# Designs tried in a protein design run: designed miniproteins, single chains, continued (4). Part 29

Each design is a single chain, and the fold is of that chain. pLDDT is the mean over its residues in the fold that is shown.

## One batch from the design tools (miniprotein)

Design m12986
Fold by ESMFold2-Fast:
Structure m12986 (fold): chain A 67 residues (1-67)
Amino acid sequence: AEAIATPLEGGLYKVTVTMDDGTVMTGVGENSLTAEMVAQNMIRGAGLKVSKIEELEGGGYRITGEA
């Protein structure tokens, strides 16, 4: 599973989690730190472990979840 947190025009962050079966879940964070926490919580809520966190160009994050 992979979560991507991207900045939105309103200063919010969109969180998108893509599961290994192709299911997509979305959330919102009020700032970059909250978005990272939301992404990590969505991965953990799916029964996965957070294995990797990467900063993206433009101030977003990629977070990888594994079984």
Scores: mean pLDDT 78

Design m12987
Fold by ESMFold2-Fast:
Structure m12987 (fold): chain A 68 residues (1-68)
Amino acid sequence: EAETLGAEAQKALDDVRAGKDVDANAQRARDRITKLAALTPDSEAALAAGQALIDGAVAAGKARLAAA
């Protein structure tokens, strides 16, 4: 279900931003976003938007880990 995939993607992105298992949660977010994008007619645009969210979350998570 799209709602469940969106919630799981958001949870994974939140964990990435918190510096929790950044690489594993980034992959989880990517997998969920890819499945969610496949449910839309504009999957390429949805994937591009999702990748931008993942890139931002990873940058924030890695910055947090580097500061520790």
Scores: mean pLDDT 79

Design m12988
Fold by ESMFold2-Fast:
Structure m12988 (fold): chain A 78 residues (1-78)
Amino acid sequence: KLDELAKLVQEYIKEKKLSLDEVQELLEKIFEIAEKILDERNLYGLDEEEKVEVLREAIAEVFEEKKEYETAKKVREI
């Protein structure tokens, strides 16, 4: 799953021709949303599969905020 998530994000960056600054902003937002999910749900001490699920949710939410609904749907289907 982590490899599939990474590939999807890389393909999005390539298709949208994001600059390095835009890539940095995208990654920062993903980690901010992931931290928020962990804090709000009191999820600490997760195993690797649970961490991947939090990351998947964070990535999907970031794309939904960007109104990239088709990409967000693909993330949720991984």
Scores: mean pLDDT 80

Design m12989
Fold by ESMFold2-Fast:
Order: structure tokens, then sequence, then C-alpha cells
Structure m12989 (fold): chain A 56 residues (1-56)
């Protein structure tokens, strides 16, 4: 459900849902989806870095 996680990142204003969606996308290992997610996310860079570490 990569499409659902990308939709959450683009459309949701709930930061907890956005963090979970980004973490799950990173966990999939799909480099194309991860690149797209990073391009559309509104989450702060420090939060993104933390989620990347937690997902490995």
Amino acid sequence: SIAVYLQILEESEDEDLQENALKELIKTGNTEAIKLALAITTLPNDVVAKLRLEAV
C-alpha cells in the first residue's frame, strides 16, 4: 500500500500519521517511493533523519 502512504504524506495534516507513513515507506526499501516521499513531505529535516535511522 505504498500509494496510501504517499497520499497520507501529501494530504494529511496529522504529523503522527505522516511520520508513520514515511517510516513504513522507508521500511519497504522501495527507492523510487522513498525519493518521492522525501520530495513531498512537510516534516522537518531532523524528524526525517530520525525516522530513517529507526526504519533500518
Scores: mean pLDDT 79

Design m12990
Fold by ESMFold2-Fast:
Structure m12990 (fold): chain A 111 residues (1-111)
Amino acid sequence: MEEELKEAKESFERVAEKAKTEVEKFELLTSEAVYLLYIGAEKKEIEEVLKKLREVVEKIENEEIKKLGEEIIKLLEEAAKKESLTEEELEELVKKLLELLGKMRKLVYPE
């Protein structure tokens, strides 16, 4: 568990560093936060990813995208305050996050 967590975290960090846009970095960090919640990682590791998410959202110039990013961070912070998430609670969180990320993506990558 701990070895898999370290390798997954390092992998997500490397991919995030290669992202071309702040939105791409934000999506990758959101996925990392969800993974950490899924495996029941230590609160400090989740808080570290949340700090990185806040730093990325601050750099977003588009107010509508920034607002969506702030909403995603709030959902993740509320989830992180719980000692453990049930499978159902995690599924509901992921569904909400995917809806918000989809809205953010449509604003950055218009059809």
Scores: mean pLDDT 78

Design m12991
Fold by ESMFold2-Fast:
Structure m12991 (fold): chain A 99 residues (1-99)
Amino acid sequence: SELLKQTIEHLEAAIAALKAGLAGDKAAAGGEANTNLNQAVLLARQDKSLAALGAELEKTSRTVSTLVDEGLKNPDKADELYQKALDLVQAQLAKAKAL
């Protein structure tokens, strides 16, 4: 599916953004990760065969957005929260690649 391929590309972009956040600019990186996760949700939801993935990605996107926001408010915990966000997106990428 072209929609699955594009969903995977946006999940990979979100992972790259979160890794960049761990290395430096967390605010810009967090915003980029949120944007790419929102695009992955929208793409997966356009394909009825990906409905289960789309629902999981929507929940993951909400959780990652919360972790990013909390990391930006709590600099002493930012790396821990961004790592947790990264782990969640990597798990969803593995599930998407298995489809």
Scores: mean pLDDT 91

Design m12992
Fold by ESMFold2-Fast:
Structure m12992 (fold): chain A 92 residues (1-92)
Amino acid sequence: SNLEESIKTLKHMVEHAEEIAKKLDASGDIGVAMTRIMASVLVTGMEKSSPEERKELSPLVIEYLTKLRESLTDPESQRALDEAIERIKKLD
């Protein structure tokens, strides 16, 4: 995998986080499920990354999840994102 490509992808996700959050909130229960799946996938990705890759990617993943958390109104979605952020922070 190319670390530079992963960085570019995450930066793009960060840029669109507020728009994504609005669509997730509008999707109701499916939006909550998608938020949980996305949080889980990102946590698993960070856990499987090398320490060197994690130093570059973790700040961007945390920024993305934080922006989603700030824009989402559903408490269960907010909780899932808070748990994901804490798990990623504990990896380093």
Scores: mean pLDDT 88

Design m12993
Fold by ESMFold2-Fast:
Structure m12993 (fold): chain A 64 residues (1-64)
Amino acid sequence: KKEYEEKIKKVEESRKRLTALMDAGIAAAEARDPVQAANVRQGKEEALKLHDERIEKLKKEYEK
């Protein structure tokens, strides 16, 4: 359905925007404090995992 495709697209676009913003933040943090940069990188991994889980959940709900 169109609504399903639009929801998936929005989640994927949100994930790409988040990745770009966090990558910029990691680069800035590395210049100041490498430990803080590692913490931001860890947060990015967790956020991407949640986005992936949400996409999988949507696929399962609309598979039927």
Scores: mean pLDDT 77

Design m12994
Fold by ESMFold2-Fast:
Structure m12994 (fold): chain A 97 residues (1-97)
Amino acid sequence: VPTLKEIIKEVFNLSDEVLEEAGITDDTSLKEALDKLREYFRKKLEEIAKKHNGKITAKVARDELPNLSPELIARLKELEGKQKKPMTVEEFLEALR
């Protein structure tokens, strides 16, 4: 039976390193794990945005977050194209859910 950590890794296409940095363990509940992942990404995105004038492009996200799935990067690129401008941290987090 796959562990909760393995399920999260597969569903969100994340590396073990990202799960460890977010503080997710085999004893972490699904709700708690999702809350930890959202907070982890928020902190990473705020740090990245500070380097890029408060805005994040799909290219910047791909380069700074190499563990993001190709499907997620494609979705971010589509959102950027629809808006015709770089994303804010909040817009990026909404895309991740």
Scores: mean pLDDT 69

Design m12995
Fold by ESMFold2-Fast:
Formats: C-alpha cells, structure tokens, sequence
Structure m12995 (fold): chain A 89 residues (1-89)
C-alpha cells in the first residue's frame, strides 16, 4: 500500500506541475484511488493541497505587485498550510 500511495502522490504532483495529467496518467490515478483506503486517500489529498499551497505562495512571492485580494488570499493560504501540517503530525 505505501508504494501505491507514493505513486499516486507523484502522479498528482506531476499533473499539477504540467497543468494537466494525460489520459493514461488519469486512468492510473483513478485505479490507485480505488485501491487505497479512505485514510490513505485523505493523506494523499492533504499532501497535494500542501504542495499546491507552497507553489502558489512561491509564485506570489515573485510578483512585483499584489492586489489587496491577492494579499488576503496569501494570508488564507498560509493559515491553511499550518492547519494541514498539523493534520499530518
């Protein structure tokens, strides 16, 4: 089960980096999701959400100008990151 969980996490992160998963990768993701327990799926989704938040925060830090809405969103993302990290303890 550990190998399937890590494989799913790799595929999801790759899809996020490339902006989309291929049809073959989507099929593998669905098969892995069916084979994993509910708890293992939740852990993978938390790790994926943390990865997304870290990527968004890194991209925001590189922007020259941020709107007030973008600044508020960054605050929300930082708070969400802390919440998710606590769940993985």
Amino acid sequence: MKEKKERLLELLKKGLEEGAASEEEEKEILELLEELSEEQREEVFIEVELYLIKELLEKAAKKKELSEEEKEKIKELQERKEELEKKLK
Scores: mean pLDDT 76

Design m12996
Fold by ESMFold2-Fast:
Structure m12996 (fold): chain A 75 residues (1-75)
Amino acid sequence: LSPLEKRILAMIAAGGPDGSISVAQLAEGLGLSQSTVSKHVRRLEKLGLVKRNRKTGLVSLTEKGIEKVRELLAS
């Protein structure tokens, strides 16, 4: 994982009350465009670390993604 992808995972983990966050909120927090964040989110989805709700646009961690964030926080 790139440093940016690790930061995206950490921000999703720190997301709203249901553990989800919008691409717009990720982009604002990272100082990046929504297009750039969406590219990285798609890569994380391909790795099985995040999932995106097509109706809400909200991004959340998979079980594998939660495990990965725990590894990163333990270091």
Scores: mean pLDDT 80

Design m12997
Fold by ESMFold2-Fast:
Structure m12997 (fold): chain A 63 residues (1-63)
Amino acid sequence: MLSNEEVAQRIADNLLEQGIINEEEAKQFTELFSQLNPEQRKIFALHVGSGKSLEEALKKAQS
């Protein structure tokens, strides 16, 4: 089973490879992901993957 840090990095790398986020956003993604609980992490990753900004995805995850 992957650690939460490894999961965050793998998701960020996939989003970066797909051109959904840039390198700076990938770094910010991993930092924000680590501050969320497991349920919020799923919502956050889903919204970023759908093309929402990190700020909008974070608001969705925290609501």
Scores: mean pLDDT 81

Design m12998
Fold by ESMFold2-Fast:
Structure m12998 (fold): chain A 79 residues (1-79)
Amino acid sequence: DKAAALRAAADEVVQMLNDGAPYEEVAQRFRDLVAPVVGEEAAERMAKAILTLYEAGADKDQLASAVRVLARHEAERLA
């Protein structure tokens, strides 16, 4: 189930954010987890979106929300 895999990826990297992991590590882990499901190019765009939001001043809760939205959007696109 691609939707379940994308939700699991989002849950894992949100936990990393809650544990205080560096944003670069969070973005890289999200890319690595979603690439087998969405493909390399889409995974790179998703990771870049997280980095862009962080650079724009997004806090941890905003980044967690963005991760969940990105994963849900891709799950809906692939359904």
Scores: mean pLDDT 85

Design m12999
Fold by ESMFold2-Fast:
Structure m12999 (fold): chain A 59 residues (1-59)
Amino acid sequence: DDVAEELRANDELRQKAEKAIRELGERISQEGPYGKDVLEKQLTALDQATAVSNETILR
């Protein structure tokens, strides 16, 4: 149950971070075509960090 609670909290933080990254990406896109590339890289990095964090919690 502790593991499930930590995973839930981690998922909530991930969702907030993803929303913030998407909002930042949209703002950057207003200044040029690079916003989408930056957004994709940030979301990929967040996805990787979330996977590593979840693996650590499960250990």
Scores: mean pLDDT 72

Design m13000
Fold by ESMFold2-Fast:
Structure m13000 (fold): chain A 63 residues (1-63)
Amino acid sequence: AEAAVAAARAQGEATLAEIEAAREELERKGKEEGVEYEVAADILAVAAEVEREIYARRIERLR
């Protein structure tokens, strides 16, 4: 149970870190090229929220 909870949490954290890195890349690129990436950033924010909900429920199921 403990190992399964740790694995699920690590996977969720890794996915969230990738989403965060992608947001930073878009913000940097937008500043460099003078292009607004607001829609893409919003999509990444929604993806992060969905991922948080998914792994939270997975952890709840692991007992």
Scores: mean pLDDT 70

Design m13001
Fold by ESMFold2-Fast:
Structure m13001 (fold): chain A 81 residues (1-81)
Amino acid sequence: EEVDAEIEAVGTAMAGAIRVSKALENGDLETARRIAEEVAAVPGAREPLVGFLHFFAKLYENAGKTDLAEQLRALAEEVEA
């Protein structure tokens, strides 16, 4: 039961990180922040969300999208706080 709930929370966090990344690609920081906060409010999703945001930030940095990487890291810090 708890393990299944954790797996679902991780899936929610991954989908959330993808949605946050898309919002930032559109220049919509307000929507990105809202999505991150909503996902972080899901029990068990905060820690995996922070992890996925840092992971996507590294991918964007490697692709030369430094501004997106910095925005993702900033949101990860806000969510972790």
Scores: mean pLDDT 82

Design m13002
Fold by ESMFold2-Fast:
Structure m13002 (fold): chain A 77 residues (1-77)
Amino acid sequence: SMEEEGDKYFKKGLQALSRGDYETAYEYFKKAAEILVKMGKYEQAKNLLLAMAEKFEEAGKYDLAEEMRKQAETLEV
């Protein structure tokens, strides 16, 4: 199901983040957010991206954090 696919991507993102693989983590969190968007859960998708952007910024990954914030902003249009 889409719910299972989204959860799988989110978990893979967290695993990549725990390894310090921020680029891979970003791609998985983006995919998880895309699944939430397909499900009509725009606010949840936005909140996921913003929460993860905060974690990336705390880790000094400013460029990836900014990309995640930009992705979140596209969900308001």
Scores: mean pLDDT 86

Design m13003
Fold by ESMFold2-Fast:
Structure m13003 (fold): chain A 80 residues (1-80)
Amino acid sequence: SKEKAEKYLKKLEEILKKAEELAKKLGNDFEALELVGILELIYAEAKVLLKKGKLDDELAEEYLKEAEKILAELEEKLKA
């Protein structure tokens, strides 16, 4: 549904914002900036697919899993 797809997009936006904050704490770390760049591309693609009515639940869940994995990588990098 459109409501569920919009909820997935909002979740991706929240993950991206958290990743950007973590990257700032890591300074000008190239790997952190690259991970944020990947999240920006995931978010942009999800937005385009939502606008086209092509963001199905399976694809949205796949994007969320990848985004959460990237966020976890940034969190671990901050601990090192």
Scores: mean pLDDT 83

Design m13004
Fold by ESMFold2-Fast:
Structure m13004 (fold): chain A 55 residues (1-55)
Amino acid sequence: EPPVLSEEELLALLREGMEERRRQNPDYPEEVYERDLRLGLERGRETVRLARERA
């Protein structure tokens, strides 16, 4: 785990995690997936801000 992640790096990891989850759950509804992805990316941006603040 790197001490600080750039916003782009964190968002890329979140997208990969969501795509992996979708691959494991092919019945995952697209509308729910898109919503969850959007919320995850918003949370990821907040996490980057908090990490910068703590650093």
Scores: mean pLDDT 73

Design m13005
Fold by ESMFold2-Fast:
Structure m13005 (fold): chain A 104 residues (1-104)
Amino acid sequence: GMEPLLAEGRKIVDELAKKAGVSQEEVDELIEWLRKEHGLDELDALRVLYIALQVMIELKLPPSELRRVAEIAVEVYRELKKKGITSDVLMRNKVIERVKEERK
């Protein structure tokens, strides 16, 4: 069922959040924001947050940048979904490129 996938996804997100210096309360707030403001289901919200946290870690960004990285990740997610693309590797690479361009 979907419940085991949600539990595993949340566990991975929480582990990445610890590496990125993000609290579990901030994770909960961001999941709620992704669901309510962007209309994502719980699994898609976890996927977007998973990608955003990976980008935070790779670019060594401070926790204060997480909201903006998540906004970029939602935009990339929507563009790829319209094209039928489900690759997490491609999504992560596009988010990294956009974050780097914005920080020039």
Scores: mean pLDDT 85

Design m13006
Fold by ESMFold2-Fast:
Structure m13006 (fold): chain A 88 residues (1-88)
Amino acid sequence: SEIDKLKAEYTKLVQELEKMAEEQNDFEAQVTIGMAQLVLAVLELINAVTPELLKKAISALKEGIKKNDPLEAAEKVLKVLHDHLKSK
């Protein structure tokens, strides 16, 4: 229940970030978002997604969206997800 709600919030924020990157023509941000989504897909496959991970990723997304910096937001999210994958 909690994880499903956090996944929904994460997905909505990723869509906002993708739109921001497109509006700014930030190709590097768009590629980095794609990389982060691939890492998340691997974490889902190995059942490694936790509420704590999602909260940290959501926090990074919110901060980057607030700063209007899609590349910084994308890089922070990728780092959060990749660091978690490396711990497995």
Scores: mean pLDDT 88

Design m13007
Fold by ESMFold2-Fast:
Structure m13007 (fold): chain A 100 residues (1-100)
Amino acid sequence: SRLKELLEELKERLETALKAIEKYKKEGNEDKVKEIVKDAAEELEKTIEEAKKLNAPEKVIKRLEEDKEKLQEALKKSPEEQAKVMKEVLERVKEILREV
């Protein structure tokens, strides 16, 4: 499934982002953590646009939109909370993958 491939690519990008967040958080680089979370939200937006072109189920699109909103809201919070939200979004994407 092309949709499954798209979501697997998103999962791998979020896993890479989470590792980078953990590294920069340990280094005390809060600005880099925020930049990575912002970039992840932009990647989710691109994934949503491609999923819509693939006529993905409305439930899948809605869940990805909710994940994007969670990341955007996390930008207002601490680096520790940003890392937690990134982890939650990654787990939510893995759940969608099991249902597609």
Scores: mean pLDDT 90

Design m13008
Fold by ESMFold2-Fast:
Structure m13008 (fold): chain A 60 residues (1-60)
Amino acid sequence: SEGDLLRAAAYAAELVAAAGLNPDVMGPAIYALIRERLAAGASVDEIKAAVERLVAEAAA
């Protein structure tokens, strides 16, 4: 569980940085998404896909 959270959070941080987005703005939304999906039993790959979509939508 903690390992999955750290993996998802690290991936999200890389995507936010690559997209040139502000981590102070994106952080709360990304953390809420990761926590919600982990609580629902989502895999790390499913969480990564959801984070990718959130970051892409914010970068548009």
Scores: mean pLDDT 82

Design m13009
Fold by ESMFold2-Fast:
Structure m13009 (fold): chain A 68 residues (1-68)
Amino acid sequence: SSLVDQAQSLIDQGKQAFSNGNYDEALDLYDQASNLAKKAIDNGQNVSKATSLHNQSTKNMFEVEAKL
């Protein structure tokens, strides 16, 4: 779905921000990805992939918070 594709793109951008040391940017991008993935789950759209993206974004947010 478009929500899932957008969430994936935001996760990829967040990973790049994290690798560059832009932790506040990475946290914001992962939070946005988590919200879009959750919307996809709530709408019943590609639920398995959306769940994986939601779990990945929340795990990545934890890793960013450990750097702050």
Scores: mean pLDDT 89

Design m13010
Fold by ESMFold2-Fast:
Structure m13010 (fold): chain A 87 residues (1-87)
Amino acid sequence: GLTPVERRALLLEAEASMVLIAATVLARYTEDPALAEEARRVAEEAAELANELAALIDAGEITEEDVREAERRLEELRRRVEELRAR
């Protein structure tokens, strides 16, 4: 079975994918070009995080430090999506 760190990393990958979807939807449906551009940047960063986590998991190289950094990056991405939704 998966190690605890691998399980946490898989959950973070799923959460990053959810942020990607949310940001993509914001970019597609907003009439504000500046908000669309910022939402696209959030989507790109979320996709990058999800891909990085997937690669580390597949390689069996994911560490507790990688998970901690991913949690920090994901919290910042979620904050940015929330701020964009409030505008």
Scores: mean pLDDT 90

Design m13011
Fold by ESMFold2-Fast:
Structure m13011 (fold): chain A 97 residues (1-97)
Amino acid sequence: LSPEVRDLEQQTSDLEAQLSKANDNSKDPAKLGDAYKRAKDIAQQARDLARRARDLAQASSNPGDASAAASIAFRAETLASRATSLADANQTKLNAL
C-alpha cells in the first residue's frame, strides 16, 4: 500500500478509537455537552476522511491502492454515521435534563 493509503488507514483507526472514548453515560450537563461536541467533531473529521479516501480511490492508478482507499472511505462513512448518532443521543440526554 502507498504511504497515502496507510496514513488514511491510521487516521481512520485513530478516529474510531476517539469515538469509543467519546461516549459518556453521566447525567452531568457539562460532560454530556463535551461528549456531544466531541462526537460532532469526530463526525466532521470522518466525513473529511471519507472524501479524501474517495478522491484517492478515484485518482489511484494502482488497483490495490484504489481498493484499499475505497474500503477506508466506507469505514469513514460508517464512522461518521455512528458519531452523528452518538451526538444526537447526547443531545437528547441534555434535553431530558
Scores: mean pLDDT 82

Design m13012
Fold by ESMFold2-Fast:
Structure m13012 (fold): chain A 94 residues (1-94)
Amino acid sequence: SHLQKLIDGLENFIKTLEEETDPAAALTLIRILVAELERDPRVPESVKAEFRALLDALRAAHRAGDEAAFRATLARVLELVRQVIEEYRKMLEE
């Protein structure tokens, strides 16, 4: 049930983030996600590290006013979330 709740939360995160047009609000959403993943002992440390690196890259792009880098990094966040969902679905079905 915990894995299913995590999957549901990640799916809702994707929908919310895809609808978010404000870069500052998008950063806040990703910061909240990273903080939630950090508190979950079932999430692999490698996944936590990847999300931390992407959050840092988003912050750097936003500070620099680099819209192209921000959009590219945001797309990578969405791809990583989708990858994590698929891996967790596989674990849940096994």
Scores: mean pLDDT 82

Design m13013
Fold by ESMFold2-Fast:
Structure m13013 (fold): chain A 95 residues (1-95)
Amino acid sequence: EEREKLRKEIQELHEKRVAERLAADPTLYAQETEKARRLDSLVREIARLRSLPYLTPEQRKRLEELEAEFSRQVSEILNKAIDETFKIREELKKK
């Protein structure tokens, strides 16, 4: 069907909603961007440690700590995304 046209319409609507969010609170966008960068750094360090043929006890403990922090940060990002989506839906439903 008209997949290209539908994709463009969805993207246009998404971009409009993002622009409205940024106009309402540019700090939210900055916070999400910073969290993504921190998450990427954690993923890279975890991958580096996992690529080693042998882990010292200290390196293994560090890997466990990094994996726990990664899980925590992913959960926090998802929870905030849900909260933001809920707030936007609440605002739109009032109109």
Scores: mean pLDDT 70

Design m13014
Fold by ESMFold2-Fast:
Structure m13014 (fold): chain A 66 residues (1-66)
Amino acid sequence: DAKIVPELAKEVLEEEKKTGKKLTLVLVDDSTTDEEIARSSSNLPTEPYVVRLKGKSAAAVAKAAA
């Protein structure tokens, strides 16, 4: 659902204000392994903010947001 992405983006911005750090939102499926998350996050210029989507495809959510 495209509506969930703006809510998560807002949460990331609030966390950035609290910590003073820049964060990158990373959406993953419940089936995605911690190793895959670490691999994807290792090339990010900022600290990852990882959200697991239970019962939803991260790819489908990303496609809806694009």
Scores: mean pLDDT 66

Design m13015
Fold by ESMFold2-Fast:
Structure m13015 (fold): chain A 68 residues (1-68)
Amino acid sequence: MRDEYQELQNKILTKLLNGDYDGALEAAVEAFRKLGEDKGTNAVLNAAISAFMPSLGKELVEEAKKKL
């Protein structure tokens, strides 16, 4: 139930906080596949901002789009 967006955002955030870049990238790809490009991009960028890594969030968005 509510909210697949929040669940995926939190999953990405948790991976970033643990230094698990590969896991964060997999979670970002999952967010893009389940939420679509617009909401997936927002989930990744918001997770990265919450982790205090906004530049890494932009990189994850670019790399996740390449894996779709």
Scores: mean pLDDT 81

Design m13016
Fold by ESMFold2-Fast:
Structure m13016 (fold): chain A 69 residues (1-69)
Amino acid sequence: MVMSEQEALTAFSLRVQELGEVETDLERLRALVFEYVGRVQKAIDNKDQEEFEKVLKDMDERIRELREE
């Protein structure tokens, strides 16, 4: 599936917001956000769509785990 840059950034932003809703421990949230932001920044710098999609998938998995406890 082809994502535009705007769609990709929107997808990432929504996942960060969702992480903030499910992870109430600010230290854990900070660590997770810093990790994902770093990976996204690297993917954008390298124009690596596959790595960017992997970041979004990893975020989806983490959000799911946190929602289920």
Scores: mean pLDDT 77

Design m13017
Fold by ESMFold2-Fast:
Formats: C-alpha cells, sequence, structure tokens
Structure m13017 (fold): chain A 102 residues (1-102)
C-alpha cells in the first residue's frame, strides 16, 4: 500500500513540479491517512531536492526519514528553508511543502 501511494503521489507531484511548480487549489493533493501524509512529506522533500539539484542519494535518505519520522522531517525541512538562500526555487518549494504539511 505505502509503495503504491508513494508512486502515485510521486507521479502527481513530479508532473506538477515540471509543468507548474507553483501550487494552486486545482493542483492540491488529497491525503487520507498518516501513511499518505508520510508519503506526501517524502515526495515534497524529493521535489524540493530535485529542484535544488540535490544528489539522489541524499534525496533517498530524506525520503526514508520522512517515512520513519514525518514530524522530524518537517522540522528539518523548516530549518533548511530558513537557511536556504532567498529566491531559490528549492526554498520556495520547501516553504510550500511546509504550509501543506501544517
Amino acid sequence: MREEALKRLKEKIEKEAKENPVSTPESRVVLDDEEEKAAYTAEQVRVAGRVAGVDEDLIRELVEAAYRDPDRTVEALSEAAAEAPPGTPGREVLLRALERLK
């Protein structure tokens, strides 16, 4: 189940990030349970990492961390967003991810 939810969310979020990285009401992803919230958190990290040009190895570790401890991952994303240079696409994606995970 988790892997299927992750694949579907990954496809939706990656497609949105390529075509329009700016989140809109119509691009909103519907979440049902904690498993989907963890998967969504992992995909937000993945999208931000790809936009920022982060290595896939680091993205993989962050995805695993999001599945194990989504709350701690949100805190880490918040700290990363605060330290990230203003005006970078990665920072904007992180800020939007944090708002959606609130």
Scores: mean pLDDT 60

Design m13018
Fold by ESMFold2-Fast:
Structure m13018 (fold): chain A 77 residues (1-77)
Amino acid sequence: MDQRQLSDMIRRLVAGQRITPADHARIIDIMRALGVDPRVIRAMQLAYRVQADAQTVYDIIFSSSDDRIQAIIDSLR
């Protein structure tokens, strides 16, 4: 479903080393359209800004805990 499609797209972008500003904007738009928590969206924006690794991006997408999201945001500041 939509979350798997988003995950597969992100994995392809990271593996392809092909994250443009347009691709980042599209990922954020898809996350908003899917009703993803604004804190997760914020963490994704911070991860893109600091060019975080694939594991960090994966952890953000599949985070279901406020404490985990906050810890990731704090680590990216």
Scores: mean pLDDT 62

Design m13019
Fold by ESMFold2-Fast:
Structure m13019 (fold): chain A 56 residues (1-56)
Amino acid sequence: STVELVVRHDIREGLELAKKKGKQEAIDLFERALNEDLSVEEQSRLAVEARKILEK
């Protein structure tokens, strides 16, 4: 679905930014969100938490 593609794109972009900033807690959350065993809703929830750590 388009929603799944958008969510995965946002997670990958966030992971790259988290690695650049050296925010290990955010890196761990984004990597967990990329797990194929998680629903799109759960992936999105983890990504939101990671973004809160990443963005000050």
Scores: mean pLDDT 79

Design m13020
Fold by ESMFold2-Fast:
Structure m13020 (fold): chain A 77 residues (1-77)
Amino acid sequence: PPLHLTTTVRGKPEDVKKAAEEISKLPGVESVELVSETEVRVTARAEDAQQAAELVRQVAEAARKAGAEAESDVSPA
């Protein structure tokens, strides 16, 4: 069944911007919203649990490479 992914990315303003740019390129990402200079909220859709897990991993890696932290929550769509 389809799943929704919500990820909060936090860090320094420049790191958050870099993370947001990279994350926005990932398949299944629906929106990247700037909550504040140091926080971005990402919303994505996955077709199944396997795709959701892969997307969580890719989002976390993109954030980490930019110097930001990511926290993800997955819910049924």
Scores: mean pLDDT 82

Design m13021
Fold by ESMFold2-Fast:
Structure m13021 (fold): chain A 80 residues (1-80)
Amino acid sequence: GKVNGADASILVQSAVEGKRLPGITASDEALAKVRELLKGLTPEQVARAALGAVYGANTGSSDGTGTSEDVVDGVKIGKR
């Protein structure tokens, strides 16, 4: 990926669920800070923010079984 969106979405999910997901490289202090920021939002907003991070960020993992390994040059203009 071009953006570290997967790590960001994992951090948000971990904070929302109140648990540490496997594979997170962030420290407990970083997770605590994210959780504190999310506490300023309503539960609905927190859930929507987590969803938005997954869909808005460069997920590139599996957005619908169509794993796209043809990510070359980005081709930002003609992409749909």
Scores: mean pLDDT 49

